# Ledger of designs, part 102: designed miniproteins, single chains, continued (5)

Each design is a single chain, and the fold is of that chain. pLDDT is the mean over its residues in the fold that is shown.

## One batch from the design tools (miniprotein)

Design m19533
Fold by ESMFold2-Fast:
Structure m19533 (fold): chain A 56 residues (1-56)
Amino acid sequence: GAIEEAIELAAKVDEGMAKGLKEGAERNDPVILRNVALDSPDERVSELARKAAEEL
């Protein structure tokens, strides 16, 4: 799903972003995922993180 794609893509850009996405997914917390979307310098990571938050 969107969260798995976001984590994989983020890991190539910024390990901190990937960690944030994993934590958001584990806690089932859309706020953490939306925060990663807002802070991400990569538009694709941002869009996937936002979509993952909506799928929770």
Scores: mean pLDDT 78

Design m19534
Fold by ESMFold2-Fast:
Structure m19534 (fold): chain A 77 residues (1-77)
Amino acid sequence: MDYLVAALLKKGASEEEIEEVIELMEKAPGTTSVTVLPAASGKVIIATFSSREAAEAAAEELSKHPAVEKVAVTEQP
């Protein structure tokens, strides 16, 4: 089972802030992939994790970043 962490970025986030969030996801323990998607209210960065614990730890760290509007963790079968 994989776990998805989706971070919705604020519409006013700079390219530097977006790169910081991507780097946080890529360097997070247990990350298998990172994808950036456009959204009407900004950008969504999605990271895939092999464990729930790794996904939840990454989500907690991401929620502290000033460019992050919202973080969600979803279990993927």
Scores: mean pLDDT 78

Design m19535
Fold by ESMFold2-Fast:
Structure m19535 (fold): chain A 67 residues (1-67)
Amino acid sequence: MPLEPAVLAFLRRFARALAETGSVAAAARELGISQATASRVARELDFSDPSRISEATRALLRRLVGG
């Protein structure tokens, strides 16, 4: 699988938050990330293909979870 375990876990949690809140802004607040970051991730998750996640978005997520 092309994604790191920590990034994959974050994406699963984000998808769950989106499903429960029905709002990108609410999911962003719950996960403690910016609305711009959440909007970018939500757009890419809509395609259901990990390979469609851009390098920029992947690098951003690594920075958030790799600390």
Scores: mean pLDDT 71

Design m19536
Fold by ESMFold2-Fast:
Structure m19536 (fold): chain A 88 residues (1-88)
Amino acid sequence: MLEEIQKEAEELAERARELAREARRLGASGTPDQQRLYDIAVAAAELAVRYAEEAARSEDPEEAKRLLQKGGVALEVARGLVAEARAA
């Protein structure tokens, strides 16, 4: 159980860090409006990383699962913003 939570947290953090790197890279070459959306996407992805890291450090499995859920939602928000910025 705890090892599975730690693995899920590590995978979530890795995915979120990669999305943040992609958003930063795309933002550097974008229009001012695209840059704003990519900046918000980076912030959402970094929030997902923070939730994942907190979940990995939690001694309470219920708290860890709640943090993973919040991190997953933050990552989905970041992905949506990247998609919107790419379409702009």
Scores: mean pLDDT 86

Design m19537
Fold by ESMFold2-Fast:
Formats: structure tokens, sequence, C-alpha cells
Structure m19537 (fold): chain A 67 residues (1-67)
């Protein structure tokens, strides 16, 4: 249950970053360059981590603006 939820959440974050061109375009291009430097299984992990980090920062900024 929990493991399945974690996998689903990571996949959603990854897809959201790639799909959202207007918000993820700069991030996607930067991650694409990282992918070219180290085309390995570890690169996929870095891509997911980068997307997650961006999402967290964006949510924090939105909450701060709403304050």
Amino acid sequence: SLSEKVENDQKQVYEAALKDVKEGEELARKLQEEWSKEPSARTAQALIQGAFDKGVKEREEKEKAAS
C-alpha cells in the first residue's frame, strides 16, 4: 500500500514536470542536459528528484504569496 503510493507519487511528479511546458520548460532542458552527461539508471532518479524539488519550491512560493 504505502510502497505503491510512493511509486505513484514519484511518477506523477515526473510526468507533471515534463508535461507542464510553461512551468517545467527550463527545468526539463536542464535535466535533459544532465541526462546526456550520465545516461544511466541513476539519471532517471536524478530527473525525478529534480522535478520533486521544483514542485516543493513552487508550492512554498505560492503559499508565501497568499500570505
Scores: mean pLDDT 65

Design m19538
Fold by ESMFold2-Fast:
Structure m19538 (fold): chain A 68 residues (1-68)
Amino acid sequence: SMLEEKEKQAKRAYLDLLDAIDAGAPEEEIQALRDRFLELARELGLSDEQIARNLAVLDAALAAAKAR
């Protein structure tokens, strides 16, 4: 279904973003991946609360990577 494909795309975008953060990718690449994830999450109809929880994990991962 279209919903299942969108969920798969959003999950892949989320994992790609985490991988880019861990790999120390350029800030513009991380921002582009973050924007892509947000767009897909909103298209899926995720609540602002659900999106905020996912973003908190990503922001924590970015802070941890910058501290290394």
Scores: mean pLDDT 81

Design m19539
Fold by ESMFold2-Fast:
Structure m19539 (fold): chain A 61 residues (1-61)
Amino acid sequence: GIAEAREKLLKAAELIGAPQEFLEKIREAKTVDEIQELVAELVDLIYEKGLFGELREKLAE
């Protein structure tokens, strides 16, 4: 459901140290479309910060 997708996205965003403003957007998301847009933004943020390798290493622990 939407609540489960939101919680998973929040945990991923917190792991990469996303700004508080982004976390607030996730908490306010109420539709599948909003969640999908935020997932795309999170992926872009991970690539821009070069955190993809670091995230993989932390998740492999």
Scores: mean pLDDT 74

Design m19540
Fold by ESMFold2-Fast:
Structure m19540 (fold): chain A 90 residues (1-90)
Amino acid sequence: KEEELVKLAKELGADMIIADSRSPEAVELARKVAEKLGIPFIPVDSAVKGVEIAKRLGKKALIVTDSPEDAERARKLAEELGLDVKVVVV
């Protein structure tokens, strides 16, 4: 899982890794990925909130969550806003 997230973040050219703080697994994986890539880690209360932060900062982000429903909402929002955001469920 960790190496797959590192690969996805590199392919995206992610400026930051965002994680749903309600998921200890998502937080742990996202923090490790951010550390390996030397980019910021940002905890959020939902994947949708992560998309909002990426939009506000104008940055590319990999968002990690354990909720398929939250991920689907976040992907739709990112698409509607035309953002370079990738959302992954762990």
Scores: mean pLDDT 85

Design m19541
Fold by ESMFold2-Fast:
Structure m19541 (fold): chain A 74 residues (1-74)
Amino acid sequence: SSHFSEESRELQKRVLELSKQVPSEEKLKEIIERSIEEIRPKGEELYKGNGDPKEKMLELMEEAIEIMRKLIEE
């Protein structure tokens, strides 16, 4: 399997584990929405940069996970 497939699956598992820490579906949706908003500037960098879009996407996903983790902890 490719590096992207392995990393992507690991990140997806981390997202699922984080989502289980949120007791409310409403709160989870708010956390996801705010995470997207906070990651937006880095998402814009993804379009400007040269390189493998898949590697850039993995980096962006990892940053989003860290933002979600912080929001869950407040």
Scores: mean pLDDT 74

Design m19542
Fold by ESMFold2-Fast:
Structure m19542 (fold): chain A 91 residues (1-91)
Amino acid sequence: SEYQQQVEQLRQLVNKTVEQLHELMERALTDPSITTEEFFEGVEKVREQAYQELDKMRQQGVPEHMIADAKRVIDESADTVIGLVRTFREP
């Protein structure tokens, strides 16, 4: 159904966004040429792109509570990768 397709698109966006955040974290932790500022800018850009796609999905009729849950997962993942990079690169 159209509803099932919308839910699957939401799930795929969340998974892709979390993977992109983890890739940024791994590069920041393993590549000393990457600055913490570049990492933070990368995280912000990934979040902004995901939020724009979520807003489009909301306009297409995806339930508001599912959009809110997706934003929460994205924000929690961003906070986690930021915290880890801060902990291991500079306190």
Scores: mean pLDDT 86

Design m19543
Fold by ESMFold2-Fast:
Structure m19543 (fold): chain A 63 residues (1-63)
Amino acid sequence: MEERLEELARKVAERTGVPLEQARLAVGTLLADPEASDREIAEVAGVSEGAARKIRRTVRELL
């Protein structure tokens, strides 16, 4: 399960330009709660709401 998170976080970081550490936090939040808002993801990961929305779209494309 953690292996899947690490793989997704790496791909998200590569596609969005978000640092890997922040991508891990955002991906982990989305996997735990797919209904999490862009704002909640942004606050947890320390990114902008626009970046959080882009991360969510990228995760959906990869799943």
Scores: mean pLDDT 81

Design m19544
Fold by ESMFold2-Fast:
Structure m19544 (fold): chain A 80 residues (1-80)
Amino acid sequence: STEEIRKEIKELIDQILEEEDEKKARELAEKLYELVKKLSKEDQESVARLVEEAADVSENPIAKKVLEELAERIRKELEE
């Protein structure tokens, strides 16, 4: 269900925020992106905002970089 996907997305964002290994953070971001592709365009927009906000408030430079790149990727998909 969409609610289960949204919950998993939030859990993945939380995991990325705590991740110390860039490779693992990128693997989590790829899983998050695959879940986002299953959502409506309106829900994808909502997730892009959540990812952008998480990146903005994060003090973890790995998480900030990975989440910023993920948000840009989601935004580009929404343009198509």
Scores: mean pLDDT 86

Design m19545
Fold by ESMFold2-Fast:
Structure m19545 (fold): chain A 73 residues (1-73)
Amino acid sequence: SLGEKLIKYLEEKIEEVRKLAGTVSGEAKEALETAIHYYQLGIDLAKQGNLGGALGFYGIGLSLEEYGKKLAK
């Protein structure tokens, strides 16, 4: 299902961002760790069938991931 694909995508994304967060410090690390938190919330909502809410949290997480990546450069 679409929900199962979204959950798998977010789980893979969490592992990628976790690895990156392990290589940085300070504000960049905090932003990436906060992105992981929102991706986890997205997975929880997707498991409940709330795909709209899951995509909302994915959007917040993505913004924080991009901010953290920008700070790390």
Scores: mean pLDDT 90

Design m19546
Fold by ESMFold2-Fast:
Structure m19546 (fold): chain A 77 residues (1-77)
Amino acid sequence: MARVLVGTDMEETYREAVRRYGFALVFSYPDGLEMAIRHAKQGRVVAVGAPNREEALRAAERIRKEVPEAEVTVLEF
């Protein structure tokens, strides 16, 4: 299953994605949030990564409100 990540820092989010999942689609926050929501609607696992935990939690909540059945994981660096 393809994993999708959204982060406030693309480099840190990508590095963590590769470390934990080996392969993931990575989008910047906030611009990439709509793409993450689209992938979540297709049944893909979404992970949200940000150095700032509060920003990651807000992004995850937005995805969960749009797609209540989505698997959304919050990553902290």
Scores: mean pLDDT 65

Design m19547
Fold by ESMFold2-Fast:
Structure m19547 (fold): chain A 91 residues (1-91)
Amino acid sequence: SKEELLERIDELAARVVELEKEFEEAVKAGDKERLREIAEELERLLRELERLTKELKELDKEEPLPPVEWARVAIDLAAAYYTVRRAKNAI
């Protein structure tokens, strides 16, 4: 359902935030191996977020979501993109 997709998107976005904190610690420690692992996990999460967002758009064609829900999804996706790019640049 659309509700389940939104919940899953929120869960993945929360995981991105957790990994961003781990990324900051790995940068401070100079742990290049950990930075690579975090970057790979972030890229995986970003691809999953993009996939779920595409599925959500398909379902939205039949029964539109409120604009505020789409704004939330867009913010979550943008935050994930930013975090992935930052992690890759640190390696």
Scores: mean pLDDT 80

Design m19548
Fold by ESMFold2-Fast:
Structure m19548 (fold): chain A 66 residues (1-66)
Amino acid sequence: SYAELAERAYEGVRERVEALAREAEERGLSFEEQVRVMQEIFRLLGLPDLADEVEPLVEARKAAAA
């Protein structure tokens, strides 16, 4: 169903944002640049809603890291 698909996609985006944040912290990489690349991939795949969902997750992650 659409609801199941949307929940699965949202959870996947959330997991990737968390993984990117941890990897950036471990390696001193640009977390924001990696997130930007992921958003562009989602848009290229015709999934702009998933790209938009990344922004609030990134902001929440930044707030939690403060």
Scores: mean pLDDT 68

Design m19549
Fold by ESMFold2-Fast:
Structure m19549 (fold): chain A 61 residues (1-61)
Amino acid sequence: MTPYELYLAGRRAYAAGDYAAAVRYFEAFLAADLSDLPAEDAAVLTASARALLAEARARLG
């Protein structure tokens, strides 16, 4: 998966209530090389992924 595909997979898992899958996808996104993304897009997606990861983790306990 590309970083963008990982981000979208995490977003879909979160929307479906699959917080465990959302955590895995967002962690994979944050570990990925974002050099192929424009800096602005990388910053926005990283901030979104971090926020959703924190919320998904909170819902898991």
Scores: mean pLDDT 84

Design m19550
Fold by ESMFold2-Fast:
Structure m19550 (fold): chain A 69 residues (1-69)
Amino acid sequence: MTPVEALERAVESIRDTLSPEQRRRVEEALERARAGGDIGRAALEILSALTPEQQERFVQAFSEAVNEG
């Protein structure tokens, strides 16, 4: 799995819990990552848009995705 695919999978795990404003910010960060931007920065931008509960789910899903070799 590519780092971008792992990030997209992590976002999918929380997508239905996102407000319209959170979804917009998350999608902007994903678009930058897909365009060759820094994955770590995209993840931090996503985390900054999320509630603590959403952050925990995102981090868990991302860790699981990057460990899928």
Scores: mean pLDDT 81

Design m19551
Fold by ESMFold2-Fast:
Structure m19551 (fold): chain A 107 residues (1-107)
Amino acid sequence: TDNELLEGNEAGDKVEAEGQKLGDSLLSTLRNSTKTSGADGGKQALSAAEKAAADFVAEARERADRLIAEGKTSVGRNLAGAAVNTADANLAALKRTTDDLIKELNS
């Protein structure tokens, strides 16, 4: 139904917003760790960010599984997909930023 499509879109948008907020927090931590502890600090912060992204996806998958069990299969799948896509985008951005900051330290 149109209502289920709307619920799926809203669930995806909300988890994307949650993921973007997490990404901003992780990026801030990575910048501060690289500034205070150099390349090793940046690499350690990136490793912690990879774990945080995995935890975020796992929590979203648990929410999706509950929705699927309730018969809201499309809503659950859209929520899980949005979480994975947002986490992947965040990690790609964090990896690029780590590389750029380490290059700046060595320039």
Scores: mean pLDDT 85

Design m19552
Fold by ESMFold2-Fast:
Structure m19552 (fold): chain A 88 residues (1-88)
Amino acid sequence: LTEEVLKLIEEAERRLEEALEKASGQKKTYLEAALNNVRLAKLYVKSKDFEQALRHLQAALQYAKLADDEETVKLLEKAIEKVKELLK
């Protein structure tokens, strides 16, 4: 489960980095905020602080929605689902 969560987070991080190369203005600001939260979530997953990881993934999801990045939204929703499984 933890390895699956990390793969989803790393894929979301890669997608956000790629999207940022082409982004400008307000969308760039939202994508930067999403990427920062994804990177923090990755650190918390590695330290097994799944509650903090969940909070940062949820923040990243909101910024990805504001940026209208549907693919990153789907990856983050899957990562959130898997982190919730780790909290059960």
Scores: mean pLDDT 87

Design m19553
Fold by ESMFold2-Fast:
Structure m19553 (fold): chain A 88 residues (1-88)
Amino acid sequence: DEARRAGVAAARAAAAPYEGSTDDEKLAEAARRGILAGVQALLDAGDPEGAIEFAELARRNAEESDAPEIVREAAIEAAEEGRAAARA
């Protein structure tokens, strides 16, 4: 539970500089940084299973999203990278 809260907080903090942007490249960077920061925070908290679940949820949300293709691609790639790191 503390690990999950840390993961969510880290993801939000990493994405915060890009909040409200209409620039697809900046939104893609926000998605990538948010997902990777969330995964890393969960790993740092000793919750590799939670990190995998976080990455899988992020990938699913990106696939179901109506976001621009570049944003969805960045999110899917970051989720796959984060899941691989969590399994290492």
Scores: mean pLDDT 78

Design m19554
Fold by ESMFold2-Fast:
Structure m19554 (fold): chain A 81 residues (1-81)
Amino acid sequence: SSMQQQQMIEQAIQQVRTQLLQLVDELLQQGVLDQDSADRLKQEIQDTSDFMIKEKVSLSQVQQFQRNATGNLELLRKAHE
């Protein structure tokens, strides 16, 4: 059903949000990010995930967001070295 499909996508968005927030905390702990940068990125992740739920995005859009956001955060780690 469309309701089951929406619930599955919302769960996927929440999982991606949790993963990205954890990655930001890891980068903060590693000294890759300062507190202000970490707080800003967390807010952007929260706002983006909330927007994606509201706009009822497709699963492929959720997966693309996960790949892009994870890739960008990992580039910050590499640039710190």
Scores: mean pLDDT 89

Design m19555
Fold by ESMFold2-Fast:
Parts: C-alpha cells; sequence; structure tokens
Structure m19555 (fold): chain A 70 residues (1-70)
C-alpha cells in the first residue's frame, strides 16, 4: 500500500522531469539546430507526458481511498 502510493508519487515526479527534459530538448533543437520538425516532435512528446499527470494523481487518490475503506 505505502509502496504503491510512493511509486505513484515518484512516477508523477519522473513524468514531470521527463516532460520538462523533452521540452528543453525541443527548445535546443529549435534554437541550436534550427530543426523545426524535431522540435515539434519533442514538444508533442513532452506535452503528452505532462498531460498524464492529472490522471495518475486521481488514480493514486482512488487507491488511497480504497485502502482506508477496507
Amino acid sequence: ALLEQANSRELVEQLIQQGQALLEQGQRALSVDGDQAKADQLFQQGQALLDQIPQLSRQAEEEGARLRAA
């Protein structure tokens, strides 16, 4: 139970870091390489990861509620 909640929190933090890293890579691809297509792909991947965070936070909360109700 505690490991599952800790894993969910760690996963959320990892997704934030990965999403931000992809957005930073996209910025560098655009500003350093001038590669618009690569930058767009990296921005889309980073945003997709960040968009998963609200759903994972909800899943962690629901699991916590089940454990307290049991």
Scores: mean pLDDT 72

Design m19556
Fold by ESMFold2-Fast:
Structure m19556 (fold): chain A 74 residues (1-74)
Amino acid sequence: SERALREAEIALEALKNGDYVTALAAVSEGIRYAKEDGNEKAAELFEKARQALLQGNVDEAIKYLEKAIEELKK
């Protein structure tokens, strides 16, 4: 889950810089790593962040990424 946490942090940094392409790539890797590591709740939060980004809702994506980080830090 450290891999998934790193991807969430990369995605947040990318969004702060307006880099949607990097943010989407990091969220997709975060989904994959969360699933591989058996953290289904983190994977769901990453999926919601991805959906928000695809809809252009950056604020919602940030909220879900912050929730994913909290889940991954347990």
Scores: mean pLDDT 87

Design m19557
Fold by ESMFold2-Fast:
Structure m19557 (fold): chain A 93 residues (1-93)
Amino acid sequence: SYDNAPFNFAKAEEAIRSELVQSGVLTPEEADKVLKALKKAKAKTLGQLGMYLLMSDYLLPEEQVVPAKKLLHYLNYAPDSKVDELLEKMASP
């Protein structure tokens, strides 16, 4: 489980922009909105990030909810190899 893995915002920003935008999972505008949400979350672990995304309807402005749900959907339903690659990058020092 990645729940206790440290969350690195700078690496998450790099990975989301280079992988999710380039693959068409997120538009550049949606990536900007989700990254703004992740920065505000101040999550220390990937588990805390996951809980923040799950509670996005209650915690985020409307313009950030849809991009946050797209990221959550990717983490739950994309191929395991792609999810593991993204999580490893987001947890990198």
Scores: mean pLDDT 82

Design m19558
Fold by ESMFold2-Fast:
Structure m19558 (fold): chain A 62 residues (1-62)
Amino acid sequence: GLEEAAEMAVRAAEASGAGSAVAAAIHDAQKTYGVPAEEIARAAIERAPEYREAIEAGLRMV
């Protein structure tokens, strides 16, 4: 669900720090779990606020 989707976005941000990598992870998580991109990004930021900038950049690219 949402927790697994958020974890995918956090892992992408941690691995590369690139918004494009986070965007790909958000897109894959939406297809897998059916959760809206904005909810995934919000949950990911709540879980890992240190990656806020990369996650917000990724959300804008989706």
Scores: mean pLDDT 87

Design m19559
Fold by ESMFold2-Fast:
Structure m19559 (fold): chain A 55 residues (1-55)
Amino acid sequence: SAEQRARLEAMKATLEQQRALIEKQLAEDPNNEFAKKQLANTQEMLRLIEEQLAG
């Protein structure tokens, strides 16, 4: 539905902002294991959302 698509696009935008912030944190502290795990989780969620938007 159009409502589900709009929701997925909004979630994608939020996750892209979170990814950018985490990448900035890792640029400042490359050994931040918590940030590395958050980045991996955020990237996985983005992949799932992109697959849903594509199909």
Scores: mean pLDDT 87

Design m19560
Fold by ESMFold2-Fast:
Structure m19560 (fold): chain A 79 residues (1-79)
Amino acid sequence: PVVSVRAGGLSKEKALALQDELSKLALEYGGMGIAAVVGGELDGVIIFESREKAEKFAEEARKAGEEMGAPEIEVKVHD
């Protein structure tokens, strides 16, 4: 499974903080991927070995974005 994360409308500092949090969550759930920050926008793609881990990561990623006040956050799980 692949998880795509997109967040926008953040300050650069908040986008970098979200990138750091997502990197920690990806390591916790055994994901491998990339995330890039350009200005106040974040775009990331992370690959997981199991659907359960991908879904748990997606839930936590959405929560992290909400806690940081991201006006735009989209997290999707793909097979």
Scores: mean pLDDT 81

Design m19561
Fold by ESMFold2-Fast:
Structure m19561 (fold): chain A 85 residues (1-85)
Amino acid sequence: DKEILELIEQVKKLVKENLPEHTAEGVIEGLDYLKELVKEGRYEEALEGAKALKESLELNIPKEVAKPILEKLDELIKLLEEKAK
């Protein structure tokens, strides 16, 4: 799905812009894995992965820094929920 893959790329861009390089590398690796799951049609697993990433960011990153990433990740989660039905 083009729209979901484009949203993952937008989340990756926000991660690169808002997080320190070392932290961003780990998050980007997780997002690249979500892209692979989406390409394979594994939407339920991609959804659970996106939710786990959101929880990790909420626990480990200051709210002000995480906000733009979390807003875009919530858009991604919503689209993945529609596909997982």
Scores: mean pLDDT 85

Design m19562
Fold by ESMFold2-Fast:
Structure m19562 (fold): chain A 56 residues (1-56)
Amino acid sequence: GEINQDIDLNSIAQLLATLTGVNPDDILNFLKENPELLTKPLPDMIKDVLNYVSKK
């Protein structure tokens, strides 16, 4: 259900935050705006997150 999707997104955001040093809230918002990123390999997702916060 939608609740599980929100939990999964929060978990992914926390994982990426740990790996990149970026705030999980910023990552969560980025993933919510760009759900297609969840289809990418983890290393590419990390690069996209780092590029996003560098521009912000």
Scores: mean pLDDT 73

Design m19563
Fold by ESMFold2-Fast:
Structure m19563 (fold): chain A 81 residues (1-81)
Amino acid sequence: SNLEKAGQLLEEMVRAAVAEDVARLRELAERLLSIAKQLSKEDIEKLLKTLQLVREALADAPAEVRAVLDETIERLREILE
């Protein structure tokens, strides 16, 4: 399902963020956002909540990593509207 694919992409984004692979993180974020447009509002809200928890856990990550996560969170909020 698209929700399962989104979950897998989120796990890969966490790995890329921990590895500080900004290019890979950006690629995965774009793929997540593409899939998010095909999800129900409820499923997007679940992804947004999970990504917010990931961002909180990575509060001390490099600025570039934090920026990608913050931008992805904002773009998910826009899809919900």
Scores: mean pLDDT 88

Design m19564
Fold by ESMFold2-Fast:
Structure m19564 (fold): chain A 81 residues (1-81)
Amino acid sequence: MAISEEEAREIIRELAEAAKEAVAEGKGVSAMLLVMAAAVEGHLAGLEEEAREAIEEVARFAKEAGEEDVARAAEKTAEGV
């Protein structure tokens, strides 16, 4: 089932917000999995730029929260989208 562009944008936004919440809770592995899910959704939906921007925002949030490993992983994921 192909999802609509609008549904894909919503999913990308929700995954990015969930990743930020995981970062705030110190759940680095969960945050990284959510970032990867957002990247995959962006790639499959052809919304790679929107996914990259959302992931870069997560990377910035993680860096400000002191979660350096999550920030680096998110930055590398954004480069691959």
Scores: mean pLDDT 83

Design m19565
Fold by ESMFold2-Fast:
Structure m19565 (fold): chain A 73 residues (1-73)
Amino acid sequence: SRLNQELAAYYKELAEQFEKQGDLEKAAQYYLLAASYLTGKEKAEYLNKAADLYEQLGRNDLAEKLREEARKA
């Protein structure tokens, strides 16, 4: 769906903005929102980006869970 692609792009841009501001928690949340509108490789990419940010925040269990979801996407 074009709408799903546009929503994913919108949330990706928000995630990148929060990441540049140093708000890693919000950046991770918006990468997860972007991933929710995607499938396959693109979904896996944003799940892995969120996992990397949660790992930086010390949320290792959540990061591992997201990487497992990315492998299944």
Scores: mean pLDDT 89

Design m19566
Fold by ESMFold2-Fast:
Structure m19566 (fold): chain A 62 residues (1-62)
Amino acid sequence: MYFPYDFLKDLPEEEQKEKVLEWYVRNGGFRSKEQVLEAAEKYGIPKEKADEFYERGLRGER
């Protein structure tokens, strides 16, 4: 799946990374929590926030 980057153009780079990670978690871009945590660490996203994205992704929540 492709993320619609048009929504990110006016956002700070850090916020763009968070929205991209959240979108991929929600749309099945990761197979495990460990992969989500690794991506978050690489992007400089807090571990707690990555954990929240993973939990929301499993439930199909926004």
Scores: mean pLDDT 68

Design m19567
Fold by ESMFold2-Fast:
Structure m19567 (fold): chain A 84 residues (1-84)
Amino acid sequence: GPAEEALREAERAVDRALARARQLRAQGDDKRALELEIGAGVAAIAVGVARILLSKGKEEEAEEMARLARRIAEEALETGKLPG
C-alpha cells in the first residue's frame, strides 16, 4: 500500500546517501562524508520508526514518517544538512 511504497522509497534514499558518503570518503572528503552519514543515520532511525508504526497498523502515521525519512535523506544528499 502507500505506506509500504513510501517506506521503500525512503530506504532507497538512505542507500543513495550512504553510497555517496562512501564515494566522498574514497575521494578524501571525510568531512562531507561524515555530514552525509549523520543525515543518512537520522533518516534510517525515521525508517525504523515508520516500520514500527506500520507493524502496529498505523498506516497513515507510517506513511508520514517514511516521507519524512525520505526528505531527510534527500536533503542530506543535496546539502549535507538535515531539512530545516
Scores: mean pLDDT 86

Design m19568
Fold by ESMFold2-Fast:
Structure m19568 (fold): chain A 73 residues (1-73)
Amino acid sequence: MDSLIQQINTLTQQGQQAASQLPDPDISQLTTDSLTDLGNKGITAAKNGDIDKATTLVNQMQNMVNQIKQMAS
């Protein structure tokens, strides 16, 4: 459980750093908001013991972070 929460926190930080490098502040804000929403849902699922849902959300966050990094490059 704690490991999943730590992964979510790490992905949120990585995504926020990548989003901050986007040239459009509106896109950066929308991207940060979307990532934060996924992170909050993941933490809630992990705290409720829904490991499958938390793992799915971690995978979605990882994909989003990868997309943000691609957009920032």
Scores: mean pLDDT 80

Design m19569
Fold by ESMFold2-Fast:
Structure m19569 (fold): chain A 87 residues (1-87)
Amino acid sequence: MILSREEVEKEYKEILAELEALAKQNPQFADDYAALAKKIKDIYEKTLEEIKGKSKREQLVALDLTLGAMATAVAVFKQVVKKELAK
């Protein structure tokens, strides 16, 4: 089901909040989490700019795909951190 713009923004904020919480739990990786958060914000803002001329449906699909990509990046980074902490 296609997310509303309000739901997309809520999930985006939740992704950023998760990165902040992870940085608090693992301070040694705080700079890496901050860098990832900046990249996620840049990607989100770029997507908003690129979709300005698109239909409402196309805008929501693009935002949903971008959220999925950002969530995947966070999940991959969490796996890397978990492996480093297991040393």
Scores: mean pLDDT 79

